# Designed miniproteins, single chains, continued (3), part 103

Each design is a single chain, and the fold is of that chain. pLDDT is the mean over its residues in the fold that is shown.

## One batch from the design tools (miniprotein)

Design m11555
Fold by ESMFold2-Fast:
Structure m11555 (fold): chain A 94 residues (1-94)
Amino acid sequence: MLESQIGKDEEVIKELEELLKKDPENVDAKLTLFSVYAKLGKIEEALEIIEELMKKYPDSKVVKVTLRSIARHYGAFLPDLEEKANEIIEKYAK
């Protein structure tokens, strides 16, 4: 019944973008969008979300732990993502 995962992920991205247009402070939606971009190998888009979240929530342990967990999970396939994600997190984590 499920189509290719890529097609489903593109639809999820559009749904998350619409949700964020209504509620731009929705951290869960941004974390989900980061995960989907990472899965699709959209490194630039994924890193932009990390920077936005860390810039707004530099002291949030849950955001940092979640971002690092997702980056490490996809880092086995996308080492540049994990490396740059950690650099952004450390930059804003004073």
Scores: mean pLDDT 77

Design m11556
Fold by ESMFold2-Fast:
Structure m11556 (fold): chain A 64 residues (1-64)
Amino acid sequence: SAERREILREIGRKLLAIGEAFHAYLRYKKGEISEEEAKELILKNTPEEARETALESFKRLLEG
């Protein structure tokens, strides 16, 4: 159904945002990029609607 598709799309978008945050975090932790570069990478690779979720996930990864 259309409702089920919408829910799955929303969940998928959130999972992608978290995945991009984790990917940027791993690159930062390896010393490949700075914290600022990691944030820029997240913003480049996530849609605007998922930006806050991605950045919040990244912040939590940094702070433990």
Scores: mean pLDDT 84

Design m11557
Fold by ESMFold2-Fast:
Structure m11557 (fold): chain A 86 residues (1-86)
Amino acid sequence: MIEEAAEKIAKEAAEIIAEEKSKELGEEYREVVYESAYEVALEVSLAFGRDVEAGKDVPQEVYAKAFLEGTKKKIEEAIKEKKAAS
């Protein structure tokens, strides 16, 4: 099922990004980075699955770009909010 595959991919991607970013920014940001990356990865993975089912021939680089740009923006916003709430 597309949803199950998307969730698995999103969890794996979020874990990697959270580990790398928490080393850079501090352990206290691990959770918000994970949540942000997971949300974007899930959304992009679901869009990819839907496009494949619809028979669309969309290059993988389009989804990769959407994931990179979306994840960067979402993480920056989440970190800013966490700093403001402190």
Scores: mean pLDDT 79

Design m11558
Fold by ESMFold2-Fast:
Structure m11558 (fold): chain A 78 residues (1-78)
Amino acid sequence: NADEKEFTHLADLIKKEKDPEIIEVAVAVFKTVITSKDFPLEVKLLGLKLVKDALLSHGFTDEAKEYEKEIEKLEKEK
């Protein structure tokens, strides 16, 4: 619950940000946190989906595709 709220809040901040450099840095940090920590699968999926949506809202289509691949890979993990 806490991780879900924190991830949702961070994704909302990224969606509202206007500076492309800040958006790119924030997304990179978010991805590192999600992928480097041993989070439960459902929490990782939630975080990746939220970041993908935030990236798509800014037109970062190529970055969003990488998150989509990661989501698909994790969803095949049983």
Scores: mean pLDDT 74

Design m11559
Fold by ESMFold2-Fast:
Structure m11559 (fold): chain A 60 residues (1-60)
Amino acid sequence: SLMDQLSRSAKEGVDATSQGDWKKAAEHYEKAADYWAQIYGEDDLGAQNLRWRAEELKKK
């Protein structure tokens, strides 16, 4: 389901962050944001927060 994919992508982002793989973490959070947007809509704060997290990781 989209919810399962969202949860998995978010966890993979956390795991990549713990490994110091900022690029990989950002990719996973972007995927999580895409799944969130499909479920709740792009204007939902959850999708926006996940995209902002990905952008912050890209700056590292």
Scores: mean pLDDT 82

Design m11560
Fold by ESMFold2-Fast:
Structure m11560 (fold): chain A 93 residues (1-93)
Amino acid sequence: MIEELTEKSKELFRKASEAYKAGDFEKAEEYAEELKKLKDYELALQAKLHILAAKGSSLEEYLELIEEYEKVFGDKELAEEMKKALEEAEKEK
């Protein structure tokens, strides 16, 4: 999109990553919400998925986030692929 928005999105995604790695999940979620405000829904979704993974969240929380993604983008095939990837990850424990 606009280069300025892309650089800001990358910075917010990096800050979210640093925050959840430090265990600051509230701050990580704030950065993910700022990505949504910039309409960078792909990076916002990725940040939220990483936050859930770092928290050790339930499968239900991942599925709810994927359903939000499906509603925003209308990409049912991508949502289904992500659900399958989560099920396969659970099998490899």
Scores: mean pLDDT 71

Design m11561
Fold by ESMFold2-Fast:
Formats: structure tokens, sequence, C-alpha cells
Structure m11561 (fold): chain A 92 residues (1-92)
């Protein structure tokens, strides 16, 4: 699956990364790293865009990212359209 992460501070992109993840475990590891970097850079928003082959894979991936962010104390909103999902992660 294709994953794009943007770290924003005051509405400005301060970091952007694109990776391919083959497993949910790889996606979770990448998300943890991105959230740690967001805290270090003082980012107030993280956007994770996921594109998979099926809607089911997209929902599974988006759910994994959302739950991880919630467990780490972030607020989350999820938008899913077909094979693409956007997870918006913000400070509480």
Amino acid sequence: MEVEVRLLRDGRVVRERRVEAETIEQLEAFTRDALAEARRLGADRVEVTIKAETQEQTLEAASAVALLALREGWDVSVEVSGNEARVTITLP
C-alpha cells in the first residue's frame, strides 16, 4: 500500500514522506516514527493518506493508524473514499 505522511505546524507543511508498506506492522511502525517526529518538531497536525488495492485493505490500514494515534493521546478524524483514506491526527 502507498502511504503519504505530512506534518503540519500552523497550517504549514514542515515534513513530508512517502513510503510503501506491505504489512499493517510496517504501517504502524512508520506511523509511530511520524508521531514521534511530529512531537519533536512541534507539529500540531499529522495527515496520513493511505492508498491500497481494495476498500477492505484501506479500512483496515486506516483503522490501525487511527487506533494507534488515539492510544498515544492524539485526536483523530478518518475520511475514506473507495481505495483511499485520509487520517487527520491533531493535538487534543
Scores: mean pLDDT 87

Design m11562
Fold by ESMFold2-Fast:
Structure m11562 (fold): chain A 70 residues (1-70)
Amino acid sequence: MQELEDRIKEIAKKNAEFYEKKFQEALETGSIEAARVAADMAVAAYFSISPEEGKKMRERADKAIAEAEK
């Protein structure tokens, strides 16, 4: 059971890092719709690690998108 829980957390961390990278790439290219989708996926992955990490990712994403939409 412990091995499965550790594996799920490892997968969630890899997914979070992957989608956060895609979010940054989308912002750099001006693809706001792609950035929103990547942010939602990153938040979901971070939330699977902890609610606090999910909330922090959402706050980072919302701030970055708001800045990009100026």
Scores: mean pLDDT 81

Design m11563
Fold by ESMFold2-Fast:
Structure m11563 (fold): chain A 74 residues (1-74)
Amino acid sequence: SSKLEEIRKELEELSKESVAEARIKALEKLIELGVDKEELEDMIEVLREQINSSNLPEEEKEKLLKRLEELEKK
């Protein structure tokens, strides 16, 4: 769908200026729209790697990683 491709491009643009939280919110919207779980797994893994390799405090990393786990379980 062209709409899903537009959302994907918007996610890429947002990730250039935003933190992992913005990308997680975009993934939440994609799940609501019924995007294939296999496509989302790759995006979730990329975000997990970015969070783990970031210089964020451990507490913030745990919060973001728990949100990704919730997305995987939906």
Scores: mean pLDDT 70

Design m11564
Fold by ESMFold2-Fast:
Structure m11564 (fold): chain A 89 residues (1-89)
Amino acid sequence: MEELVEKALEGDLEALYEVMDILAEELGVSEEEKEFIRRLMEEAYRRLGLRAAAMAMGFALALVSEGRSFEEIERAFEEKMAIYERNLA
């Protein structure tokens, strides 16, 4: 686990996906929910790079584990991304 997290932070998006899959299995996340989280991670990566993808992973996993709807998570994700973008500007 720790080694995969370190590789992800070194710029390896594939290693970050492996970390997400492991955490998703531990949290009982479905395949549909994992695909949704992967989509948010890809969006965050395109906008702000690997650190944003890692943030999106943790954020989305937490909200999915709380039973939040995809629509609620998407809305909260966009709000969080806007704040993160402003902090880097």
Scores: mean pLDDT 77

Design m11565
Fold by ESMFold2-Fast:
Structure m11565 (fold): chain A 92 residues (1-92)
Amino acid sequence: LSKEQQVDVEVAMAMIAVAVTLTIAKKHGTLSEEAIEELRALADEVQRAVAAGDYAGAVEALRRAAELLREQGFTEEANALLKVAENIEKLA
């Protein structure tokens, strides 16, 4: 895969992880309303950064989303986002 295609795959995997986490958290009430709003804003920031070719901005937004998830007890999901951020950073 090209470098650009590899980044696109990493971003897609991160967005799936975020969507699944939001769905589960909404069903069980395990995420605060503030955290849900922040996570959605960060997901939008990642997509916008990638569309603009700003991979550094995408990495920063993913790391902030991971920290938010960790604070809310979603440690495995946070680690998944951090891994995506590391992979994108290596490709940049």
Scores: mean pLDDT 78

Design m11566
Fold by ESMFold2-Fast:
Structure m11566 (fold): chain A 70 residues (1-70)
Amino acid sequence: EVLATFPAGTPFSEVNKFIKAPRTIEVLYNGKKIGVIKPGEDFLGLGKMAPGQFNPNEKVPEGLTLRVMS
């Protein structure tokens, strides 16, 4: 089940609450699934999945959406 969806512009501080939980996060780019962040992983890989500038201290990059899975 999808528990939560975070669109582009969501602060990583809000998403980080779900990273610390035992939940998987699906990464979508323009509505297409491009990868998965597993429990305990970080967002450093997102800079390689999303084209353009990525700042891990700010917010979900433009074009990306994150879905928290049960």
Scores: mean pLDDT 65

Design m11567
Fold by ESMFold2-Fast:
Structure m11567 (fold): chain A 63 residues (1-63)
Amino acid sequence: SERRQQDEQRVQSLQQNIEFLRQRIEEKESQGTPAAKRQAQMYQTSIKNAEIQRQLYLERIER
């Protein structure tokens, strides 16, 4: 179904974004500055939000 394909595509996009943000966190943490640590925390919050959204789409696909 079109809706299922769209939701599956959204899950893939969210997973790619989560992976990208994880790489950014590692980069920022390696810099060791207070500003970089704050940016890493913001990226971590973005990952949490993306994981919640991904879970909602996965639950919808299962229905």
Scores: mean pLDDT 85

Design m11568
Fold by ESMFold2-Fast:
Structure m11568 (fold): chain A 80 residues (1-80)
Amino acid sequence: KKKEEAEKFIQKANEALDKGDVETALEYARKAASLIEDNVEAYLLLADFYERAGKTGQALGAYMMAAIELGITVEQAREK
């Protein structure tokens, strides 16, 4: 149920990125992440959008948080 709302925000974030509206895309990505109770899933979602938006430092930070929670390397988190 919350997952369906998160998916709607993810769709809006993808549409905004396709239009080159990075700021709007990141706002929708953050809204989607706030609805996700699993910290790892939320961090990976944010990392993906930050990377696609060219926010490399923020993406790396999010991958690091996901990797720490999973007990894996940053490289492994980025591959999954």
Scores: mean pLDDT 78

Design m11569
Fold by ESMFold2-Fast:
Structure m11569 (fold): chain A 65 residues (1-65)
Amino acid sequence: SAEREAKLRALLELGREQAERYQKLQEEVEKAKEDPSKYEEALERLKQAGLEGAREVAAARAEAE
């Protein structure tokens, strides 16, 4: 049970870190709205962060066997 609790805490911490990272990227997208080139780059970074975050969560869940 202690191992499972530690695993759940790690998943919650990962989720918190991902949410914080994603929020900062969303703020960068908002700031870049007036420059189309910067806006496109910010959107791509946000998209890549989301895909990477999904992979990290999937890997962490696979360990919860």
Scores: mean pLDDT 77

Design m11570
Fold by ESMFold2-Fast:
Structure m11570 (fold): chain A 100 residues (1-100)
Amino acid sequence: MKSLEELIEEIRKLIEELKKKKEPDETIIHVALNKLADWLEEKSETLSEEELEKLMEEAREKLIEILREAGFSEEQIKEFEERLEKMKESILDLHRLKKS
């Protein structure tokens, strides 16, 4: 399994590649969120709710920095944060359901 640092680096490279291919920004954000969601779902099998929340917050901070560096607007970053928060709620709800 990949560490958070390895995942963040893979997402960074993926964003750069998709930008070079002139993919729509919405598509790039969607792909980045899906990569994070898949990895967090895998981690949710072994981590506590508290550990998942800390991991999600760390990933959020790192991904926002990467998006700014890649030239995304503040408006696009806000949309990313809103989508990430909804994804976080869904993953935590699923984790609670599996552990109850």
Scores: mean pLDDT 79

Design m11571
Fold by ESMFold2-Fast:
Structure m11571 (fold): chain A 97 residues (1-97)
Amino acid sequence: DALEKAKKAIEYLEKAIKYLEQGNYDKAKEYIKKAKKLAEEVKKLGLEDIAKILLSAAKSIEEALEYLKKGDELKAQIEIGVAALSVAVAKLVLSKL
């Protein structure tokens, strides 16, 4: 079910953000990878708009991780905020299906 895969991708993105905020970058990367795989499956199942939002959220978390590695905390926090907003939009869209 595309909806169940989208919900699971959202859970993995939320876990990625949580681990990133805790400084557990290996766990953050693991959950980003899992979320991206599910988002690609959601796209193949016909929920392309939701998949695009989920993939954009994953990309923002990846950018946040790279900024943290460079010591750019402000840019990292901006990217985390963008990712959190994208996750909230995905949840809202799914609630209306």
Scores: mean pLDDT 89

Design m11572
Fold by ESMFold2-Fast:
Parts: sequence; structure tokens; C-alpha cells
Structure m11572 (fold): chain A 61 residues (1-61)
Amino acid sequence: EELKERVIETVRTLLDAGYSKEEAKRVADFVINHLKQKYPDLTDEEVEEIRKAAEEEIEKL
């Protein structure tokens, strides 16, 4: 759950800094892939949950 919060925070920071929705999404995907490598215990369900949360945050803008 903490990893999901981290990705949301990253997306929010990028959007606040003036990055486009496409750029924020690209960075979020990069971060999620890095988390999959760093935390091998992450399930596909958890990864999908994090991805959906990031997309929701991007759509808020």
C-alpha cells in the first residue's frame, strides 16, 4: 500500500511541476517497472492496483 502512495505522490509532483498527462503517465510506468524489480514479491494484482491509482490521479487534472 505504501508503494501505491509513493507512485501517486510522484504523479502529483510531476503534474504540479507542469508536466503533461502523457509525460506523467510515462514516468509512472517507469517507476512501476522499477518497483517490480526492487520488490519481487509484488503480485500482478498489486501492480495493476498501483497503475489504476496513478491513472486516476492523472485524470483528476
Scores: mean pLDDT 78

Design m11573
Fold by ESMFold2-Fast:
Structure m11573 (fold): chain A 75 residues (1-75)
Amino acid sequence: SEKVTLSTVLEGLSKEKAEELKKKLQEAAEELRKEGKNVEVKVKIEGDTVSITITTDEEDINEVLKAFNKVFDEV
């Protein structure tokens, strides 16, 4: 299957919120992998900027986005 990559950049998050977001995104990716999904998440924190890259199979994108949107709602 084809891979899809989603990239987003967040600016102005506190250091504490950025680290919490990174942890929760990585935990969500691990849960999706336990369900048999191919998903990778890369989070890079540089100053006040957080860069997030998510890669998954095209057929799984909606389920992956739903899980990651839940994380954003909790942070």
Scores: mean pLDDT 83

Design m11574
Fold by ESMFold2-Fast:
Structure m11574 (fold): chain A 94 residues (1-94)
Amino acid sequence: MRVDVTLSDFGPEAGVVTSTAQVYDVKEGAINEVELLDSSGNLLAFKSILGGETTVLSAAVSSAERQVTSKLTVYDLKSGKVLAEKTATARRLL
């Protein structure tokens, strides 16, 4: 399964980061889970949807936060098998 994850620009004063997760070869019964995590691995935001080619998730980010990671996990609803995983990381610009 082909997947991509893109994070929005993380500018010096950015208070929000947006993750765009793309699934190119969508399979019936696939669940898309998108997480946004801070630099310590704490969950900032989470979204789970059944199917779909594009999932957009936004999270508020502290001005002191320097790094955000988005994780996409695609799994088969019936079997629970992970079909694809992708991560993207953004670092706050100076």
Scores: mean pLDDT 84

Design m11575
Fold by ESMFold2-Fast:
Structure m11575 (fold): chain A 84 residues (1-84)
Amino acid sequence: MVLSVQELDSVDPKTRQLVFQGVDHLDRGDYDSAIQYFQQAVQEGGKDDFMKAVNAIANIYESLGMPGRAQRLKDVAQKAIDSL
């Protein structure tokens, strides 16, 4: 089930691109690079746009039966914010 693909369209394109790059690094096990891209996304579009993109992707993971990936994404995104 697609829960929020349309919400990604309301996020700034550059912020969205940086979040996708962070997710790609996270899926490759590169947590340090993922955190750097997430921090860049917060700096470019602000925390609200960043969290909107993160939550939309996490909701997609949950709808695909991947709750562990959704939680990992949320945890690493929160760590990136807390490290700013």
Scores: mean pLDDT 80

Design m11576
Fold by ESMFold2-Fast:
Structure m11576 (fold): chain A 69 residues (1-69)
Amino acid sequence: MTPETLERIREVADEHSRRTGATVTVELRRDANGNPVVEITISDATEDEVSALGDRLREIHLEHLRRQR
């Protein structure tokens, strides 16, 4: 994962938190093999809020992939 991608994820999470009032934290971790993984924790959020955040992250990822080709 690139620092730019992680920063974009944090921006989207922060914006979501501001709009919904939910607490969202984004943390970069490493798995048992040392591979970087992103952990997103949402507190006091509804399933609709989680779904909306997921949809926005998916759209950003797809746009990023289109621009890289």
Scores: mean pLDDT 67

Design m11577
Fold by ESMFold2-Fast:
Structure m11577 (fold): chain A 63 residues (1-63)
Amino acid sequence: EEEKVIEELKSLSPEDQALVARAMGMDPADLAASLENGTLKLTKEQLEKAKLALRVIEIRKAI
């Protein structure tokens, strides 16, 4: 599940990645760097918030 969320995050625009980062309580720059380096590790709480933010983005069909 975490791997699927990470792959979905990598496919997002930088603007949508920033939205998900903020929903998780992360700095957008930290999320971008972690995705680039392959070092992203999500807590259970961050994973749930990321899933909710991804659902919102899908509903909005990318702004």
Scores: mean pLDDT 76

Design m11578
Fold by ESMFold2-Fast:
Structure m11578 (fold): chain A 107 residues (1-107)
Amino acid sequence: MTPEEREAVRRAGDIAAEAFREMGLPKAAEHVKRYFDALAAGDATAAAQAFEELWRIVDEEGKHRQVAEALRKAADALAGVTGPGQDLAILLRSMAEAFEARAAARA
């Protein structure tokens, strides 16, 4: 990953974290930022741990659909960015789909 690509990944994490804070999920915002920072660093273990903590908080709060909507909005904001922005948009949409599936399974 180039320095420019790493910076784009970190910016995507900031956008997602802001969306989570606006939704009233500041703890989830911390873990989503940690997740993207770990991805930028190439630390798969740290990324997995941050995602598990994010998932647990969202599961406890019962806000899976709200979080999925926030992630889709963040992905749409990145849709015009070439290279890593497109890959991050796909990742954010995949995360949103996972949260939507969890919400449906609990309904």
Scores: mean pLDDT 75

Design m11579
Fold by ESMFold2-Fast:
Structure m11579 (fold): chain A 96 residues (1-96)
Amino acid sequence: MAEAETTVAAEGDLPAGGSIQATHTLTNTSSTAQTYNVHVVLKWRNDDGSTFSVVAASETVTLAAGESKTLSVTAKNPFDFTLKDAQVVVSASQAL
């Protein structure tokens, strides 16, 4: 079964070339060892209410049944302008 866990960490104005560091605790709630694809997504909001996102980083993590691991991740602003209401969203999905 696919499992998804999402954490929103660090928010505020992110300047051009700036970085947000975040931590995310990933837990394998299944009965078997699982490999997860972890995506670090940088989101921001425009003044019109629109939300935009880019994948800032990705990695794979293997956890035993019931195991938890805390990940330290960094999302960098790839643009030459300041992102307003910038958030780091860490999501993990089971690899097939």
Scores: mean pLDDT 73

Design m11580
Fold by ESMFold2-Fast:
Structure m11580 (fold): chain A 82 residues (1-82)
Amino acid sequence: SEELLQEALDELRRLMDALGVPRDVQEDTLAFFKELFLDDSLSPQEVYDRMTAYLRSLGLPPEQVTAISGLATTLYIRLRES
């Protein structure tokens, strides 16, 4: 649902804010996650791999890439099970 998607986006934004990710990078990351969610063919592993590759391309440090990709994958599973 749109409500559950918005809740997931808010949770991902809170993690990125806590990690000190710049606002523009947060916005790009949330837009990318929405795009992944709209692609209904993706497995959780493919979401993790695509998030990881995208965040690395933005120059985020490995620890932030792992944390954000992990949460994004968990949120993707939650949204698909709803």
Scores: mean pLDDT 87

Design m11581
Fold by ESMFold2-Fast:
Structure m11581 (fold): chain A 75 residues (1-75)
Amino acid sequence: DNRQQAMQLTHQGGVLFNQGQYDQAVQLYQQAISLDPDYSTAWSMLSRALRAQGQDDLSQQYQDRAYSLAGVRPG
């Protein structure tokens, strides 16, 4: 199931993010989004990793996507 695989990849990305391995975390989050583009958590986690890398504009775009998917108003 694509959602279950996306959740697994997002969890693995979170582990790498906590280790400071932002490039690897970004790759796993992008794979999760490729499997399930409606999985708002993967977009949110990708946004967070990009912000940690100083990619503020891209981070904001992906956070807005996550908010849209989750039904949350962008702030």
Scores: mean pLDDT 84

Design m11582
Fold by ESMFold2-Fast:
Structure m11582 (fold): chain A 95 residues (1-95)
Amino acid sequence: MEEARRLLSELLLRLERARENKDEEEIEKLRKEWEALPEEVKEAIRAAYEEIRAAVLAELGRRYGRPVEALEDANELSEEEAAEMAARIREAIAA
């Protein structure tokens, strides 16, 4: 879990920087690096992300008084809720 969380943190930090700089070449490079990872490593990273995401969604659901299922549907999130969810997931991964 620790190694998967570290890799997830590194990938997300690089992706955020690339998006902020509108660096489409770096975003594509990150996509290719992800595709090149062994399937076992990808599964470990996905599992770490889902664990963190589930914990963040439960906290936000309590804060906004909404069920977790509603927060999982991106179409039901406001811009503010989506931004807070992303920030909280990032904080949880970095911790």
Scores: mean pLDDT 69

Design m11583
Fold by ESMFold2-Fast:
Structure m11583 (fold): chain A 64 residues (1-64)
Amino acid sequence: SDLVDEIFEERGVERLSHAEAVDWLLSQGLSPELAELLVKTFDRDGDGFLSREELAEILDALGL
């Protein structure tokens, strides 16, 4: 998704922390509970960060 490229370019990072991903999802209109659930669920490595692929899976699940 083009949205994934935009967020990583806007943040200037290679990976998003859970807090950064949650904050961005909140800006897209998600509830805090849903944003936290999705970030936790799609952090497959459990390393506390989301890759571009993991964020793309969240957006696909949301129909974005």
Scores: mean pLDDT 76

Design m11584
Fold by ESMFold2-Fast:
Structure m11584 (fold): chain A 100 residues (1-100)
Amino acid sequence: MEAEKFREEKAKENKEKPLDEEERVELHAELALLDAEKTKKEAEEAAEYLKDNPDPALQKLRELLEGIAEYILTDKEKAKELLKEYYRLQHEIFQREVAA
């Protein structure tokens, strides 16, 4: 309920002012922090999924996911910085695959 209300409020605000890339990264990080327990579990599962992948970019993504899972309940400021780095890297990987 909390995360859904935050998404709806930000979606209304963004109808008048489209978000740039950094604003989108910030928004995604804050949304993940609103459901910290769920985000921790999803990060742990995603890191486990990526453990055997030989791609260095996906291994960096796994390291960020492990850090997010470690810090999200103990150090929210550290977790927020890791979440921002994760969403930036995820976007770069997506753009690389689309361009190929």
Scores: mean pLDDT 75

Design m11585
Fold by ESMFold2-Fast:
Parts: structure tokens; sequence; C-alpha cells
Structure m11585 (fold): chain A 81 residues (1-81)
């Protein structure tokens, strides 16, 4: 479905952010870009969660949101260092 395709797109975007954050010595600008991307991913996933009536898709979106929030906390910690 279109909603599943949007979820898969968000999952791919999150994986790219995660791969970027695995790099040591990222610039402040790169960390700020990662933060902005994570905030957008979370906002889009929360919107899809509200629109979904499929329990399986809701569970996948919830996991995506929780994973993105964990990465956002990591970015915030790295920006504070």
Amino acid sequence: SSLEQQLESLERELALVEATLAQPNLSRAALESARDRLEIIIAQAELLYKQSTDPELQARLKELIERARRLLAEVDARLAA
C-alpha cells in the first residue's frame, strides 16, 4: 500500500542517518543536519501512525519512532560534548 511504501521510505532514511552517525568525528553541521532529519522522520512517522488502522503497520511505525528518538538523544549528547 501507499502507507507501507511511505513507511519503507522512512525506514531507509533512518538507516542512512544511523550509518552517518556511526562515523567518528562528524562536524557540528553534520550532527545538526542529522538532528533535523530525525525530527522530520519522527513527525512523518507519527502522522502515518495516526492515519493507520493496521496493527502491524502501527507496531512498525512505533518501533521506527522509538529508534529515531534514541538516535536523536545520541545526536543531542554528541552536540553537547
Scores: mean pLDDT 89

Design m11586
Fold by ESMFold2-Fast:
Structure m11586 (fold): chain A 90 residues (1-90)
Amino acid sequence: SSKVTEAIAQMFRVLADLVEQEMTESDPERIEELKRRAREEMGRLLADSAPSKADEIRALWAQYREALAAGDYERAAALQQQINDLILSE
């Protein structure tokens, strides 16, 4: 559905924004606040889009974030596809 597609796009936007901010921010307290906000946003999107796969998708999101931070765009693209497939399988 269009709503699920929009939720997936929003998830990847939030993760990309988090990675960019973590790469530029040096304040540990600010980094922890950004991580908390990302967890809250991810929790909301997963509850609406893929509740039965939430833990598996969260694990893949963590790997996606690590891939982006490492500049491993091939790995990031593969993880994005896996997350998309899991959400659409709900």
Scores: mean pLDDT 74

Design m11587
Fold by ESMFold2-Fast:
Structure m11587 (fold): chain A 69 residues (1-69)
Amino acid sequence: LRPLSPEERALIDRVTAILDARGDHALALGVTTIIVTLAEAGVPAEEIAREVAEFLERQGALEAAEAAR
């Protein structure tokens, strides 16, 4: 498996900290899965961040979406 870049790990840490703090562990797992899957597919970290922010905005998780930018 492709190891996560420091930028991808930082993105996971920032977003999941916000989601876990509000008790939304399922959404935190979903975001982690998206990041890992896109990273394994060779998607650039900046594009992964954009996709994660858009996904979180659609879920109404605006604070987490802002942290993903």
Scores: mean pLDDT 81

Design m11588
Fold by ESMFold2-Fast:
Structure m11588 (fold): chain A 73 residues (1-73)
Amino acid sequence: SEEEEAKKELEKFKEEARERASTLPPENAELVLQGAERGVGMIQKLIDEGKAEEAKKGIEEAKEQLDQLVEEA
């Protein structure tokens, strides 16, 4: 189902954010993880509301924001 796919994609995003943050200095890692946690919370709410398609778009946007935060760290 689309909901199950969105949940799997969100779990992959969480894993990627954790892995990428682990390569940064502690202060920068905390900022990246805080940004990722906020995104995850918003996406999870969309999944819970049955908005799987919007959640998938949110995951894609969150990945782009993660890339930006890591590059600026």
Scores: mean pLDDT 82

Design m11589
Fold by ESMFold2-Fast:
Structure m11589 (fold): chain A 63 residues (1-63)
Amino acid sequence: MDKILEEAEEEIRRIVEEGRRRGVSLDEVTKRLVDLANSYSPYGGGVYSRVMSLAGKALLEAL
């Protein structure tokens, strides 16, 4: 589980950094993060919820 979450956290960081660098809207960054979290849904609802929480934290830190 930890390795999957570590990989998800790295992808979240990349999406947020790319969005900030390119001046992409917050709505578009949020959509990309939701799409990422959905890609982890096959690992179970617990993993999905944790990835969504990590995405939300990254967005708040970027604001």
Scores: mean pLDDT 78

